# Designed miniproteins, single chains, continued (5): the designs that were tried, part 55

Each design is a single chain, and the fold is of that chain. pLDDT is the mean over its residues in the fold that is shown.

## One batch from the design tools (miniprotein)

Design m18012
Fold by ESMFold2-Fast:
Structure m18012 (fold): chain A 96 residues (1-96)
Amino acid sequence: MKLLEITIRFNAYGASAEEVAELVRETLERFPGVEDIEVEVEVDPETGEGTARVRALVSSELTEEEAEEIGRAIARALRDELGAGVESIEVRLTEV
């Protein structure tokens, strides 16, 4: 199995940390073989600047390219559902 770690920096003015975390989790649950999902979100309520950190267990067959596609899917969900500006996406895939 592999550990998938995704860090997304965004701006989502008017969104709560709970709303962002739920959207991120729902997006991840659409991908088969993503398990033990942990999502941590921080959002500044005055500016909307935030960071979403994801940790999940994934198949040992998952590629770096597929991991990056998961990160992009989360970024798209944030833009489409919350009108968020996505500033950066960092993806790491580690053998465990």
Scores: mean pLDDT 86

Design m18013
Fold by ESMFold2-Fast:
Structure m18013 (fold): chain A 69 residues (1-69)
Amino acid sequence: MILTGDQLDEIVTRAVLRAGAEKTRPLAEAVRRRMKERGSISSEELLELARTVGEEVARIVAEEIEELS
């Protein structure tokens, strides 16, 4: 599923609130880079990016994506 800008911002914001800004900074940077390069990001791509950051961040992102379904 392609995420809207609002959905993407909501997921990232909630991940920051749950895991902290320091742990989620690499995710926010990767998302910004992907959006600059391609103009869009899917829920599947977001989850793969979160997995590269760490297990805790990946779990949180997966839970937040489920809330959108």
Scores: mean pLDDT 82

Design m18014
Fold by ESMFold2-Fast:
Structure m18014 (fold): chain A 75 residues (1-75)
Amino acid sequence: MKTVVSVVGPTEKSAKTGADAVEKSLGYTAVTEKVTKSMEEAKKRALEKAKKLAKETGDRFLDGVVSVEEPVELP
C-alpha cells in the first residue's frame, strides 16, 4: 500500500521534480499541480486529485501539500 501525496510547484517541471524526489525518497505516489492562478488554488486542486486517486487505488491519502520553489539565482 502506497501513500498518495500532493506536490505543487510554480511550473510543471518544478512540481514533477518535487514529485520524483518524494516518490524516490519516501516511496509515495505523487499527484502534481502547477500554479496557474494562485498557490492556494493549485494546492486545493492537488489535494482533490490526491484524495480521488487514493480512494480509487485503496492507497493512503496524505492530508498535506509539498510546495516546491524555483531556485533563485544568487547575486
Scores: mean pLDDT 76

Design m18015
Fold by ESMFold2-Fast:
Structure m18015 (fold): chain A 63 residues (1-63)
Amino acid sequence: SAEELYNKGREYLSEGKFDEAEKYFKQALKLDPSVRKDLEKAAEILKKSGFTKQAEVLEKVLK
């Protein structure tokens, strides 16, 4: 499911595996377009928390 792919993306993101995270988030977004809003909120939170590299991964998925 899109939720399972999103959760795997989050796991890879927390491990610093940015390429894997990007791939899983793109697959989640393709299956469920509503994931876009979750990615946007997550990117904003990460950016405000100083995790700019992680936020950039999510922003790249959203392009």
Scores: mean pLDDT 86

Design m18016
Fold by ESMFold2-Fast:
Structure m18016 (fold): chain A 61 residues (1-61)
Amino acid sequence: SDAEIEALIREALRALFLALDAGRLSEEQFVAYAKGLAEAARQGLEALRREVARIRDELAS
């Protein structure tokens, strides 16, 4: 479970850093997504999975 949480956070942060580096996100948007990930991680694995999926969908748009 902890390893799964770490893997989900790592993959989401990698996608966010790539989007930030590519100029697709502002620093303010990056911080907002990072705060959302931290909040979802505190709520548990299912909340974190939903947040990671939402972030990926938004970045794909």
Scores: mean pLDDT 85

Design m18017
Fold by ESMFold2-Fast:
Structure m18017 (fold): chain A 100 residues (1-100)
Amino acid sequence: MEEVLRKAAEKYGVSVEELLAADRGERPITPAQLEALVDVGIYEIQRGVINAIVRELERRTGDRAFAEELRKRALQMLDEGKSITEIDAEIEREVARRRA
C-alpha cells in the first residue's frame, strides 16, 4: 500500500503527505490528487480480488503457508504493473507445478 501511494503521488506530481490529507478530508482535493486517489482505489479493488483468489486457494489446498507465499508474489506482480489475468495465470502455474 505505501509503495502504491508513493508511485501514484510521483505519477501525478503530488506529495504522499498531501494525498493522505486529501483522502482524510482534511483539505480540498486537487484534480491531480483525485487522479492519484483513483489509482489507489483501483489498486485496492485489484488487491481485494487477489486476496479472494488466494483465500479460495488456501481453502482448497489446506496449505496456509503456500497460499501466503502466492499472495506475496501476486501483490508484488500487481505492484510491477501486471494485470489480474497475468497474476491469476501465474498462480495457476505455481499450483499446477506443485501438483505435478
Scores: mean pLDDT 77

Design m18019
Fold by ESMFold2-Fast:
Structure m18019 (fold): chain A 66 residues (1-66)
Amino acid sequence: MEEIEEAVRKGDIETAAKLLKENGISAEEFAKKFGLSPELARAIELVQEGLSAEEAERAVLREILA
């Protein structure tokens, strides 16, 4: 858990996505537990699906603007 929080704090969404997947924790569940934004949870999910952190951020912004 501390390693995942550190990765998120550093803006390392790719490491956070990997650690959450390895520990079987959903990005949504983690975000709810630690008071993170739903946009950040969505970005982590997209990175877990194979997008880069930059691509995930762009996709989330596009969803907000739609």
Scores: mean pLDDT 77

Design m18020
Fold by ESMFold2-Fast:
Structure m18020 (fold): chain A 61 residues (1-61)
Amino acid sequence: MSQEISQKIQEAADAKLKGDKKKYEEYKEKAVKLLMEGQGLSEEEAETAVNTAVNTLLEKK
C-alpha cells in the first residue's frame, strides 16, 4: 500500500475521532479511489480494506 493511501486512511480516522462526518467520508472516498487505481481492487474490496485499516487505528486507545 502506498504512503499516500496510508495517509488518507490516517486522515479519515482522525476526522472520525473529531466527529467530522464530511471530512471522514471525503478522506475515505479518496483512499478507496487510490486503492482502485493503484491496486486494481474493486470498489467493495477497496472499501473493505479502508474500513479495516480505519477500525484498526481506532482500536488503539
Scores: mean pLDDT 78

Design m18021
Fold by ESMFold2-Fast:
Structure m18021 (fold): chain A 117 residues (1-117)
Amino acid sequence: SKISELVKKIKELVEKALEEMERHAAQGDRDGLVETALRFAAEVSRLADEIYEIAKKEGNEKLQKLASELIDAVREFTRRIAELVERGAPVSELYAAVKEFADRILKLTEKIEEEIK
């Protein structure tokens, strides 16, 4: 299904983004980690919006709720990164926030996959 393709794209995006952000964290590259994290969040948001639109057209309220939870997770993460940057948090704390966000996104994609099977 189209939603299955979008979920696969989110999973592939998580894998690629985590590898890139782990490299930035290992190098102490705060600016590179933040830029990659915000780009990752924006791409997840775009894919989540597409899932939401499809779910709405199909009248699937459960999928709409899960897609909304993905969008909310992106908003919370973006606010968290902004807060950490403003207070000069270390790269390790920024990367911990990224890993928590990635884990949350993967759990939500698993719930979406369960709903569409």
Scores: mean pLDDT 89

Design m18022
Fold by ESMFold2-Fast:
Structure m18022 (fold): chain A 76 residues (1-76)
Amino acid sequence: SELRQRGVSLYVAGEILYMAGEYEEAAELYEEAAELFEEAGDPEVAEVLRKLADAYEAAGELEKAEEYRAKAEELE
């Protein structure tokens, strides 16, 4: 799936930025990856949303972190 392949590439790039402490940039890439996984119907979207929430929390974006954490829980 083209959507899945793009999502995986963005997720990996986000992980690299997260490891580098670039939390805001990591969050942007995780958000894009989550959108692509959601469009593809990929069950990994929940895991990506949890990573997105972690990145927003680390960046101090607490309201966004709670929103994405809740969305991940709804998707199980």
Scores: mean pLDDT 85

Design m18023
Fold by ESMFold2-Fast:
Structure m18023 (fold): chain A 100 residues (1-100)
Amino acid sequence: SLTDRLIAEFRAARTAAELEAQVLKFIALSDTLSEEDLARVVEAILERIRANPAVSPERALALARALITLVEALRKKGHISEETARRIIERAEELARERA
């Protein structure tokens, strides 16, 4: 599926620039995804960062910032609720602080 492909592309990203490029790509494709699939992609990315010791602190910070940008964009588009956006942003900010 498109959702599975997007998750796989995030897994393949090696640099902060590649992660940011994937965030922009996901934002561009967000209008084609259901709210459920949008939430699944964002949650999968967040869980992967937490579970993957190979993600450097610098990459974790870049990825957390990319997620915050994505979630804010999705909220502005009305694709996810404000409450869901706030929860994800809070978790991403905690991760960024932990990895800094």
Scores: mean pLDDT 74

Design m18024
Fold by ESMFold2-Fast:
Structure m18024 (fold): chain A 93 residues (1-93)
Amino acid sequence: SVEEVREAIDRIYELYKKAIENPDLDTVEELVQLYRAAKEAPPDDPIARAILALFNDPEAREWVRENFPDEVVAYIDEKRKEIEELQKKKKES
């Protein structure tokens, strides 16, 4: 469902935010494990594709654009932009 996809996006976003703002080994390891699990999932798994799109995977981003409602695509793009802005601010500090 759209809600399950949104919950997955929110979970990954919060982990990314934590890893950028307060980096620790456990948070980084959790992100790596989630990325690996998403890559090893079936190619048409909507949760895995949403997760990989948030990791900025080009194939997953195209799959999401073709298969998800515009509102979900916009939400993923918004969260990805927020991650990129957080990374930029941390590097400039």
Scores: mean pLDDT 81

Design m18025
Fold by ESMFold2-Fast:
Structure m18025 (fold): chain A 65 residues (1-65)
Amino acid sequence: SAAEEKRKEELLKELESLPEVEEVRFEGDTIYVKLKMTDVLSVTAAQIRAIGVGIEIGASVKFYD
C-alpha cells in the first residue's frame, strides 16, 4: 500500500541520517549500508538499527565500508 511504501521510505531516510552511516542503497530485497568505521560502540548501535529496519521492511541487510 501507499502507507507501507511511505513508511519504508521514512525508515530508510532515518537510517541514512545516522552519523555512522555514509550511504544506504535498497536493491532488490537487500538494504546495503555503508558504514563510517569510527567508534565501535556507535557503529554497533547503527548496525542494530539497520537490522531492525530490515526486519520491519522484510529485507536482508548487508554492511560494507
Scores: mean pLDDT 82

Design m18026
Fold by ESMFold2-Fast:
Structure m18026 (fold): chain A 73 residues (1-73)
Amino acid sequence: SLEDLEDEILEGMLLIEAGVAKTIAERNPEDEEVLEESLEVIERRKKEAEEKGLEEAVKALEETEKEIRKLKE
């Protein structure tokens, strides 16, 4: 259905966004503001993925969040 296609597209987009956020954070590991903003984006996307039951996207976003948090330590 169109709804199933839209959910598949959203999941793909969230996975791409997770990868982009991680790349930006890894390129700016000393920039606390960039790391904090990246985490805020990940948190918003994770909530959206959880609300729609997109388990693969949730897992990817959680892994990305963990990696960015490691850069802050």
Scores: mean pLDDT 80

Design m18027
Fold by ESMFold2-Fast:
Structure m18027 (fold): chain A 71 residues (1-71)
Amino acid sequence: SEQFEADVLRALADMILGLAKIGYRKGLISPETLKKIEELAEQARAAADAGDVETARSYVDELIKLFKEAL
């Protein structure tokens, strides 16, 4: 269901943000990259909460790419 997809995308955004904060504390992620991840995660959550699965998926894809590039 779209509701389940939205819930999964919200959880993924939260998980990536949590991992990014850990990476920042360990000196692996820059403050600038963390800020971008926080902004993308907030937009992904907002879209997921609105039931906009396509927009939420787009933001989660951007989060994954940015996080992968930071490592």
Scores: mean pLDDT 88

Design m18028
Fold by ESMFold2-Fast:
Structure m18028 (fold): chain A 63 residues (1-63)
Amino acid sequence: MVGEVAVAVADQPARSADDLALKVGDVVVVKEVLSPDWVRAQNVATGEEGIVAKENLEVIGYA
């Protein structure tokens, strides 16, 4: 859901300019749900925004 705060449970490399690079433990805010499997999120530590696989995230709260 948009506005969810999530933590990365798996590393995600940026494979394209649209992808968000993540390391385990990175905290993100979900900005947009693109599909059942993909979201657009912002890394709160870096301020970078990009596409993330939902399987790499665990929701921990709301922004």
Scores: mean pLDDT 77

Design m18029
Fold by ESMFold2-Fast:
Structure m18029 (fold): chain A 65 residues (1-65)
Amino acid sequence: SARAEELSEEGKKLVEELVKETKDREKINEKLYEKIGPKMEGNLSGDEADYVSATIIETATELLS
C-alpha cells in the first residue's frame, strides 16, 4: 500500500541519517521506534507492518555491515 511504502521510505531515510550520527544499534532502534512506531500502531495491517519492518531492518543491516 502507499502508506506502507511511505513509512518504509521514511524509516530507511531515518536509518541513513542515524548511521551518520552513531553505530549504536540500540540508539538507532530507539529513534526508529520513537519516529515510526506510533505511525505503524493502528494504521497498518499485519502484512504492511511486516513489510515496513523488513525494509527498515534490511537497510540498517546493509549500512551497519
Scores: mean pLDDT 76

Design m18030
Fold by ESMFold2-Fast:
Structure m18030 (fold): chain A 58 residues (1-58)
Amino acid sequence: GYAEAARRAGEEGDDAGMAAAVAEAYKSGNLEEAKRAYEEAKRFGMEVAVRIAEQLGV
């Protein structure tokens, strides 16, 4: 799922990959996965992914 992809990107230090996981979850209409990916972005301190999630209203 997108939340798992976000967690893996966070573990790798890949802020862009985590932002992509949030955006794709939102675009797919899977708001629960988008919210979980946002929580992972906050947990890893990934500023770009956090900004993207907040701009999307996640």
Scores: mean pLDDT 83

Design m18031
Fold by ESMFold2-Fast:
Structure m18031 (fold): chain A 76 residues (1-76)
Amino acid sequence: ITDILSTLSENEQKVLQVLLLNGPDAELSASEIAELTGLSQSTVSKALRNLEKRGLVESRKVGRTTLYRLSEKGIK
């Protein structure tokens, strides 16, 4: 996890840290992560997409809201 963080942008690191601090079972929306990090929702959404591409987070849609959590690789 620590070595992976060095390959991430500052915004991606902040988003990943929020998910790590809330634990592996936590699901958070982009708006919730934006509030916790102080970043804009658009910035958080971009960071989350990049983290998902890296296999560190996964997403599911609930209506119009997307929830994000740590993936198996993000936990290990």
Scores: mean pLDDT 75

Design m18032
Fold by ESMFold2-Fast:
Parts: structure tokens; C-alpha cells; sequence
Structure m18032 (fold): chain A 68 residues (1-68)
């Protein structure tokens, strides 16, 4: 369930596991979950560090929708 994936992402973040955080958050988005602004900002930072240009673009567009 998308809610379970968001919970797992927060647990991974609290543990300092950025790899698991990114994985669970991406899976949650794929299942139609709406991450928080803070989760999207962190995902954007992580995606930039790993040169994941597609995920950077997707995350920026989601942040833009929240701002609009």
C-alpha cells in the first residue's frame, strides 16, 4: 500500500538510510502517493547527487504543482 511505503521511507530517513528512503519514496509515488514537500525536497537533493536527471525533472514538476 502507498501509505506503508511512505511510512517505510520516513523510517529509512530517520535511520540515515538515504538509499532505502529514495527507493520507498519512488515506489510510493509510482503507487500514486502524494509525498510531503519535505520528502520531495530531500528526494530532489538525493537525485541531483546521483545525476538521476529524469527523477530530478519529475520531482521538480511535483514541487511546482504544490507551489502553484
Amino acid sequence: MAEELLRLAEEAKAAGDTERFRLYLVLAIHEGAKPSREQLELLLEYSKQHNDFYLVKVTEEMLKEIEA
Scores: mean pLDDT 77

Design m18033
Fold by ESMFold2-Fast:
Structure m18033 (fold): chain A 65 residues (1-65)
Amino acid sequence: MMTEEKFEAEKEELRKAIEAGELDEEEKKAAEEILNLSFEEALKLQAERNGTSSEEADKRLEELK
């Protein structure tokens, strides 16, 4: 389950990746989307996209994109 702590950690990781220029256009767009979301909005979107399987579906959705 996504917690505020985990969400903050992910945003910080994404910010650093963007600053380092490690992300491609697609990855950068996804990272910016997450950075633009509030914790509550991120929870809502995650629940809608991964209503059934959180951990496994999350990885698959990210891979398949």
Scores: mean pLDDT 65

Design m18034
Fold by ESMFold2-Fast:
Structure m18034 (fold): chain A 55 residues (1-55)
Amino acid sequence: DELERRAEEALNSLDPSTPVEEKKKLAVERLTKEGYDREEAREVVERILAGASAQ
């Protein structure tokens, strides 16, 4: 899905030392600004962070 790829791109653009909660917030805000639904973006970002060892 395009949203999932955009979420991965947004997360990869963030500083690796950023806390997971802040990464989630910043990525969701970026996706929302690009026109994606906020709740849908949040769920996708949370799923990626849970699976990507970014904690």
Scores: mean pLDDT 75

Design m18035
Fold by ESMFold2-Fast:
Structure m18035 (fold): chain A 52 residues (1-52)
Amino acid sequence: MTAEEYFARGLEAYAAGDYEAAIEYFERALALDPDHEEARRFLELARSAALR
């Protein structure tokens, strides 16, 4: 998978309320593309939603 594919799966998980899965996908997106600003932003949102 590409960083964009991981980011898209993270968004699907986030929209479904599965914040733990969203965190995993956004972290994988950032591992492939550390400059992915949107993935970083959504990772913080997902962590906040998961009470982190």
Scores: mean pLDDT 83

Design m18036
Fold by ESMFold2-Fast:
Structure m18036 (fold): chain A 66 residues (1-66)
Amino acid sequence: SMEEAMKKVEELVQKALLAHAQGDYESALKYLEEALKLAKENNLPEEIIKSLERGIEQLRKIIEEK
């Protein structure tokens, strides 16, 4: 269901935030990419999809600048 997909996306976002706090930007990126895939496959609200895409762009920029 969309509700179960949303909960899984939130779990992945929490894992991404923890990885980011530890300086593990590659793991943070992986978790957000998995969350985005789930969001798109389950047709979650566009606002959620755009939020995840922005987070991915930010992490990619951080990785490229290091």
Scores: mean pLDDT 87

Design m18037
Fold by ESMFold2-Fast:
Structure m18037 (fold): chain A 58 residues (1-58)
Amino acid sequence: SREEILEEARRLAEEIVEARRAGDEETAQKYEKQFFALLAANPELFEEMLAIAREVAE
């Protein structure tokens, strides 16, 4: 569902931020690839997913 996809997007965005704060760039890149794969699979949610990523990165 839309809600499940956006929740997964938020989880991945939070994992990326946490990994980068910890200096774990390899883990950050792994979750970043997963985020972009989720985005590519759900192009209709592109704007909402990017808004989540920006919010979490603040």
Scores: mean pLDDT 86

Design m18038
Fold by ESMFold2-Fast:
Structure m18038 (fold): chain A 96 residues (1-96)
Amino acid sequence: KVEEAMRALNEGKYDEAIKLAEEAIKENPGDSDAYIVLADAYLHKGEFEKAIEYAEKALKIDPNNVGAYRVLARAYEMLGDKEKAEEWRKKAQEAS
């Protein structure tokens, strides 16, 4: 259940959050929030390219997923792509 993955993420248990989110995706491949948990966990682990990959997968399922916009903005910022970071930051602000 994605709620367990989100709880692990909020507790800083990133490896557990990844495992639980992967389980949630196996049960419901259309759960965009489970992909955001993966993206956020990888972002916190410093794996920015993986964070982008999973956030993009979430947007393919739900183009309005604001969590994906926030992950993409931060990940591109950390990778030094200021232009893409600003584009996604603006989308996150407009959706808030």
Scores: mean pLDDT 85

Design m18039
Fold by ESMFold2-Fast:
Structure m18039 (fold): chain A 63 residues (1-63)
Amino acid sequence: MKEEIERLKEEHLRRLKELVAAGASDTEINREVVKLAKDLLDLGVSNEEASRIAAEVYREARA
């Protein structure tokens, strides 16, 4: 599970960085963040933890 979470973070971080660099809309960016949260939930991560991880990845993408 830990390795799977890290893989999802890396994949979605890459995509979010691409969206931010391309000047994507807030709607498009938010849709990608929601996809990460959903993928984490599908792995059995709690809703609270999935939301926290998604927020961390979003912050990192905009750094």
Scores: mean pLDDT 81

Design m18040
Fold by ESMFold2-Fast:
Structure m18040 (fold): chain A 67 residues (1-67)
Amino acid sequence: GSMAKKLREEGERLIKEGEELIEEGKKIMDEGVESGDLKKLLEGIGKILRGIGLIFEGELLIKKAEE
């Protein structure tokens, strides 16, 4: 039904957002390492971890839509 479509669309959105956060976080980490900026390094790591969480959440929503 309509709910299954909404869950799939939201899950796909979260996966894309998570992938973007991981790539942005990697870039910020690299900048932190190159500049010796510990704050940037930690901010980059934080974004990577959040991105991983969003991908996992998105995958769970897609699985729920298939039930």
Scores: mean pLDDT 90

Design m18041
Fold by ESMFold2-Fast:
Structure m18041 (fold): chain A 55 residues (1-55)
Amino acid sequence: MPSKEQLLQMARLLSTVASPELRAEIDALIARADELSLDELVQELMRIAEKLRAE
C-alpha cells in the first residue's frame, strides 16, 4: 500500500487535471488528510478518480 505522502502527491496530480468542482473536493480531502486513516484516504481518492473518469 502506498504511504500517506504518496497518496497526497497523487491527489495533487489529480487536482491539476480535474474540473473546478472536483478540484475543490480534492483540496478539501488534502486539507483533512491528517484526520483520515490510510484506508479512508485511499477510498476517497478512488471515489474522486471514478468521478474524474466519468467527465
Scores: mean pLDDT 77

Design m18043
Fold by ESMFold2-Fast:
Structure m18043 (fold): chain A 63 residues (1-63)
Amino acid sequence: SAELQKLLEELRELAKLLLEALGKELGADSIEIVEESDYVVRGRLTVGDEVIEKTLTLPELPT
């Protein structure tokens, strides 16, 4: 449904905000979203010489 699609879109935006917050806490030099789909957001964080990838899987809600 359109309502479920809107909720999934909001969850994707929250996942991106969580990745940005994680990067800020870790003192990341850069944060890049490398994958974005209906159920997955994957970010790449560069902290000095380290590259950290984090994958957030979104919950499915019943329609």
Scores: mean pLDDT 76

Design m18044
Fold by ESMFold2-Fast:
Structure m18044 (fold): chain A 82 residues (1-82)
Amino acid sequence: MEPVEAAAEAAKALAETMKKYGPLDPGAVGAIRGAISNALITAGKAEEAGKLSELIDKAQNAKTPEEIKKAAEELIKLAEEV
């Protein structure tokens, strides 16, 4: 699997998990976020890496289930466009 495809799939999996279970362990989310960003930046997709990271942080720090769901859905949509 191409690194960009792997990063996109990881972002979608993270978003679906957060949508289903809410905020996850901050250390685990940070590690996944870092891996996704590094893969995309290495592939020349630094802008997409920044946008995905922002949406991951938004979902993780959201205060309501509705805010988590909205951020997660935006993350899934952006990951499909990478």
Scores: mean pLDDT 82

Design m18045
Fold by ESMFold2-Fast:
Structure m18045 (fold): chain A 66 residues (1-66)
Amino acid sequence: MKEELKEKAERGIAMLEKIPESVRPPAVKELLAKAKEALEKGDYETALKYATEALSLFGESVEKGE
């Protein structure tokens, strides 16, 4: 559903934006930019996809040693 996808995409983007730019990996930065672009275009599925990919990549970096 459009509203559910939009909310999830916005939440994912907001979580990524809380990560300081200095510690964002380049891949996460690129995916965040693509997620924001898709959200602006109203492509909530694509925005959620990129936001989820970025969070996953960041999570993999953090999960090392835990």
Scores: mean pLDDT 74

Design m18046
Fold by ESMFold2-Fast:
Structure m18046 (fold): chain A 63 residues (1-63)
Amino acid sequence: SLDQLFDQLVEALNANDSQKTADVLYQIGDLTGDPRLKELADQVRAGKLSPSDAAAQVGVILS
């Protein structure tokens, strides 16, 4: 569920785990159908965006 993915996202961010953050963002993007979330996941996975910067962008997208 989406709530479980948000819990996993928070855990990944607290662990500063870029790989897990990217994986969870991609899954949220897949469930919501929002291509911006998948784009953020790709940027985090490629090392172009930090997990904390991605979290800030997720907050903007989902507000």
Scores: mean pLDDT 81

Design m18047
Fold by ESMFold2-Fast:
Structure m18047 (fold): chain A 56 residues (1-56)
Amino acid sequence: PSKKVLEAEILIALGLMAYSLGMKELAKKYLKEAIELAKEADPKLAEEAEKLLKEV
């Protein structure tokens, strides 16, 4: 996997953790960064992050 995909996965995990702690704005920031990194390297990962962002 590319370094960008790994970074996006970490950002998704951080976003979910922030959301579970009630930190919605921080969760949105991490998920948006994950989408940006994943858009070209892993479109499916970007799609999953966008779905999560809509729920936050």
Scores: mean pLDDT 82

Design m18048
Fold by ESMFold2-Fast:
Structure m18048 (fold): chain A 66 residues (1-66)
Amino acid sequence: MKLVEGRTERAEWSADRAELRMTVKAEPGEKAELPDVELDGFEAEVRVTVKSPNEAELEVRARRLP
């Protein structure tokens, strides 16, 4: 999982799953940059909510593939 700078709201891990929620914010006049999410061997769900032109909330939930 690749993450850029941002505020982490919640992070939880277990043997079979991972959950991460963070807010990504850019400086005034810049657009918020979303992190790349790639998890080998996992089934991942990525949810993105745009709060403003320079702020976005990212939620990632992953479960290990059988």
Scores: mean pLDDT 57

Design m18049
Fold by ESMFold2-Fast:
Structure m18049 (fold): chain A 63 residues (1-63)
Amino acid sequence: DPAAEAEIARHEATIQGAKKAIDYFKSVAAANPAEKGTADEGIKMAEKLIAEHQARLDALRAA
C-alpha cells in the first residue's frame, strides 16, 4: 500500500530528525553549561517523540 509506505517513511524521517535534535542539544549543553536545563528538556521531548513514532512504525510494519 503506497499510503502505508509513505506513512512509514514519514515516521522514519521524524525519528531521524529527533535523533539529530538530541545530538544538537548535547552539543549545546557541552558548549554552554548554562543551557543544560533547556537542552535536557529538549532531549526528553525528542526521546518521547522517538518512542511514540517507533511504536507506530512497529505497528505499521506488523500489519
Scores: mean pLDDT 85

Design m18050
Fold by ESMFold2-Fast:
Structure m18050 (fold): chain A 76 residues (1-76)
Amino acid sequence: SIEEQVERIKEAVEKGDKSAALAATFGLAVDIVNSENPEEAIKKLEELAEKATDPEVRSLLRLGIQLAKGLRDVEK
């Protein structure tokens, strides 16, 4: 789920596991696209990214959002 991927990003960043952080970021993008309401999920995650205190977590959340937007644009 989106929430699970966000927690995986936070945990990976805390542990310094860059590979796990990138994998969770890709998983986040896929989960956004497959959610019931991708547009609402994106808006909620953009707000979460703005509130993130860790710049690496913020950057990865924004990357996941951008990947999801790109994937959705290709399908239109």
Scores: mean pLDDT 81

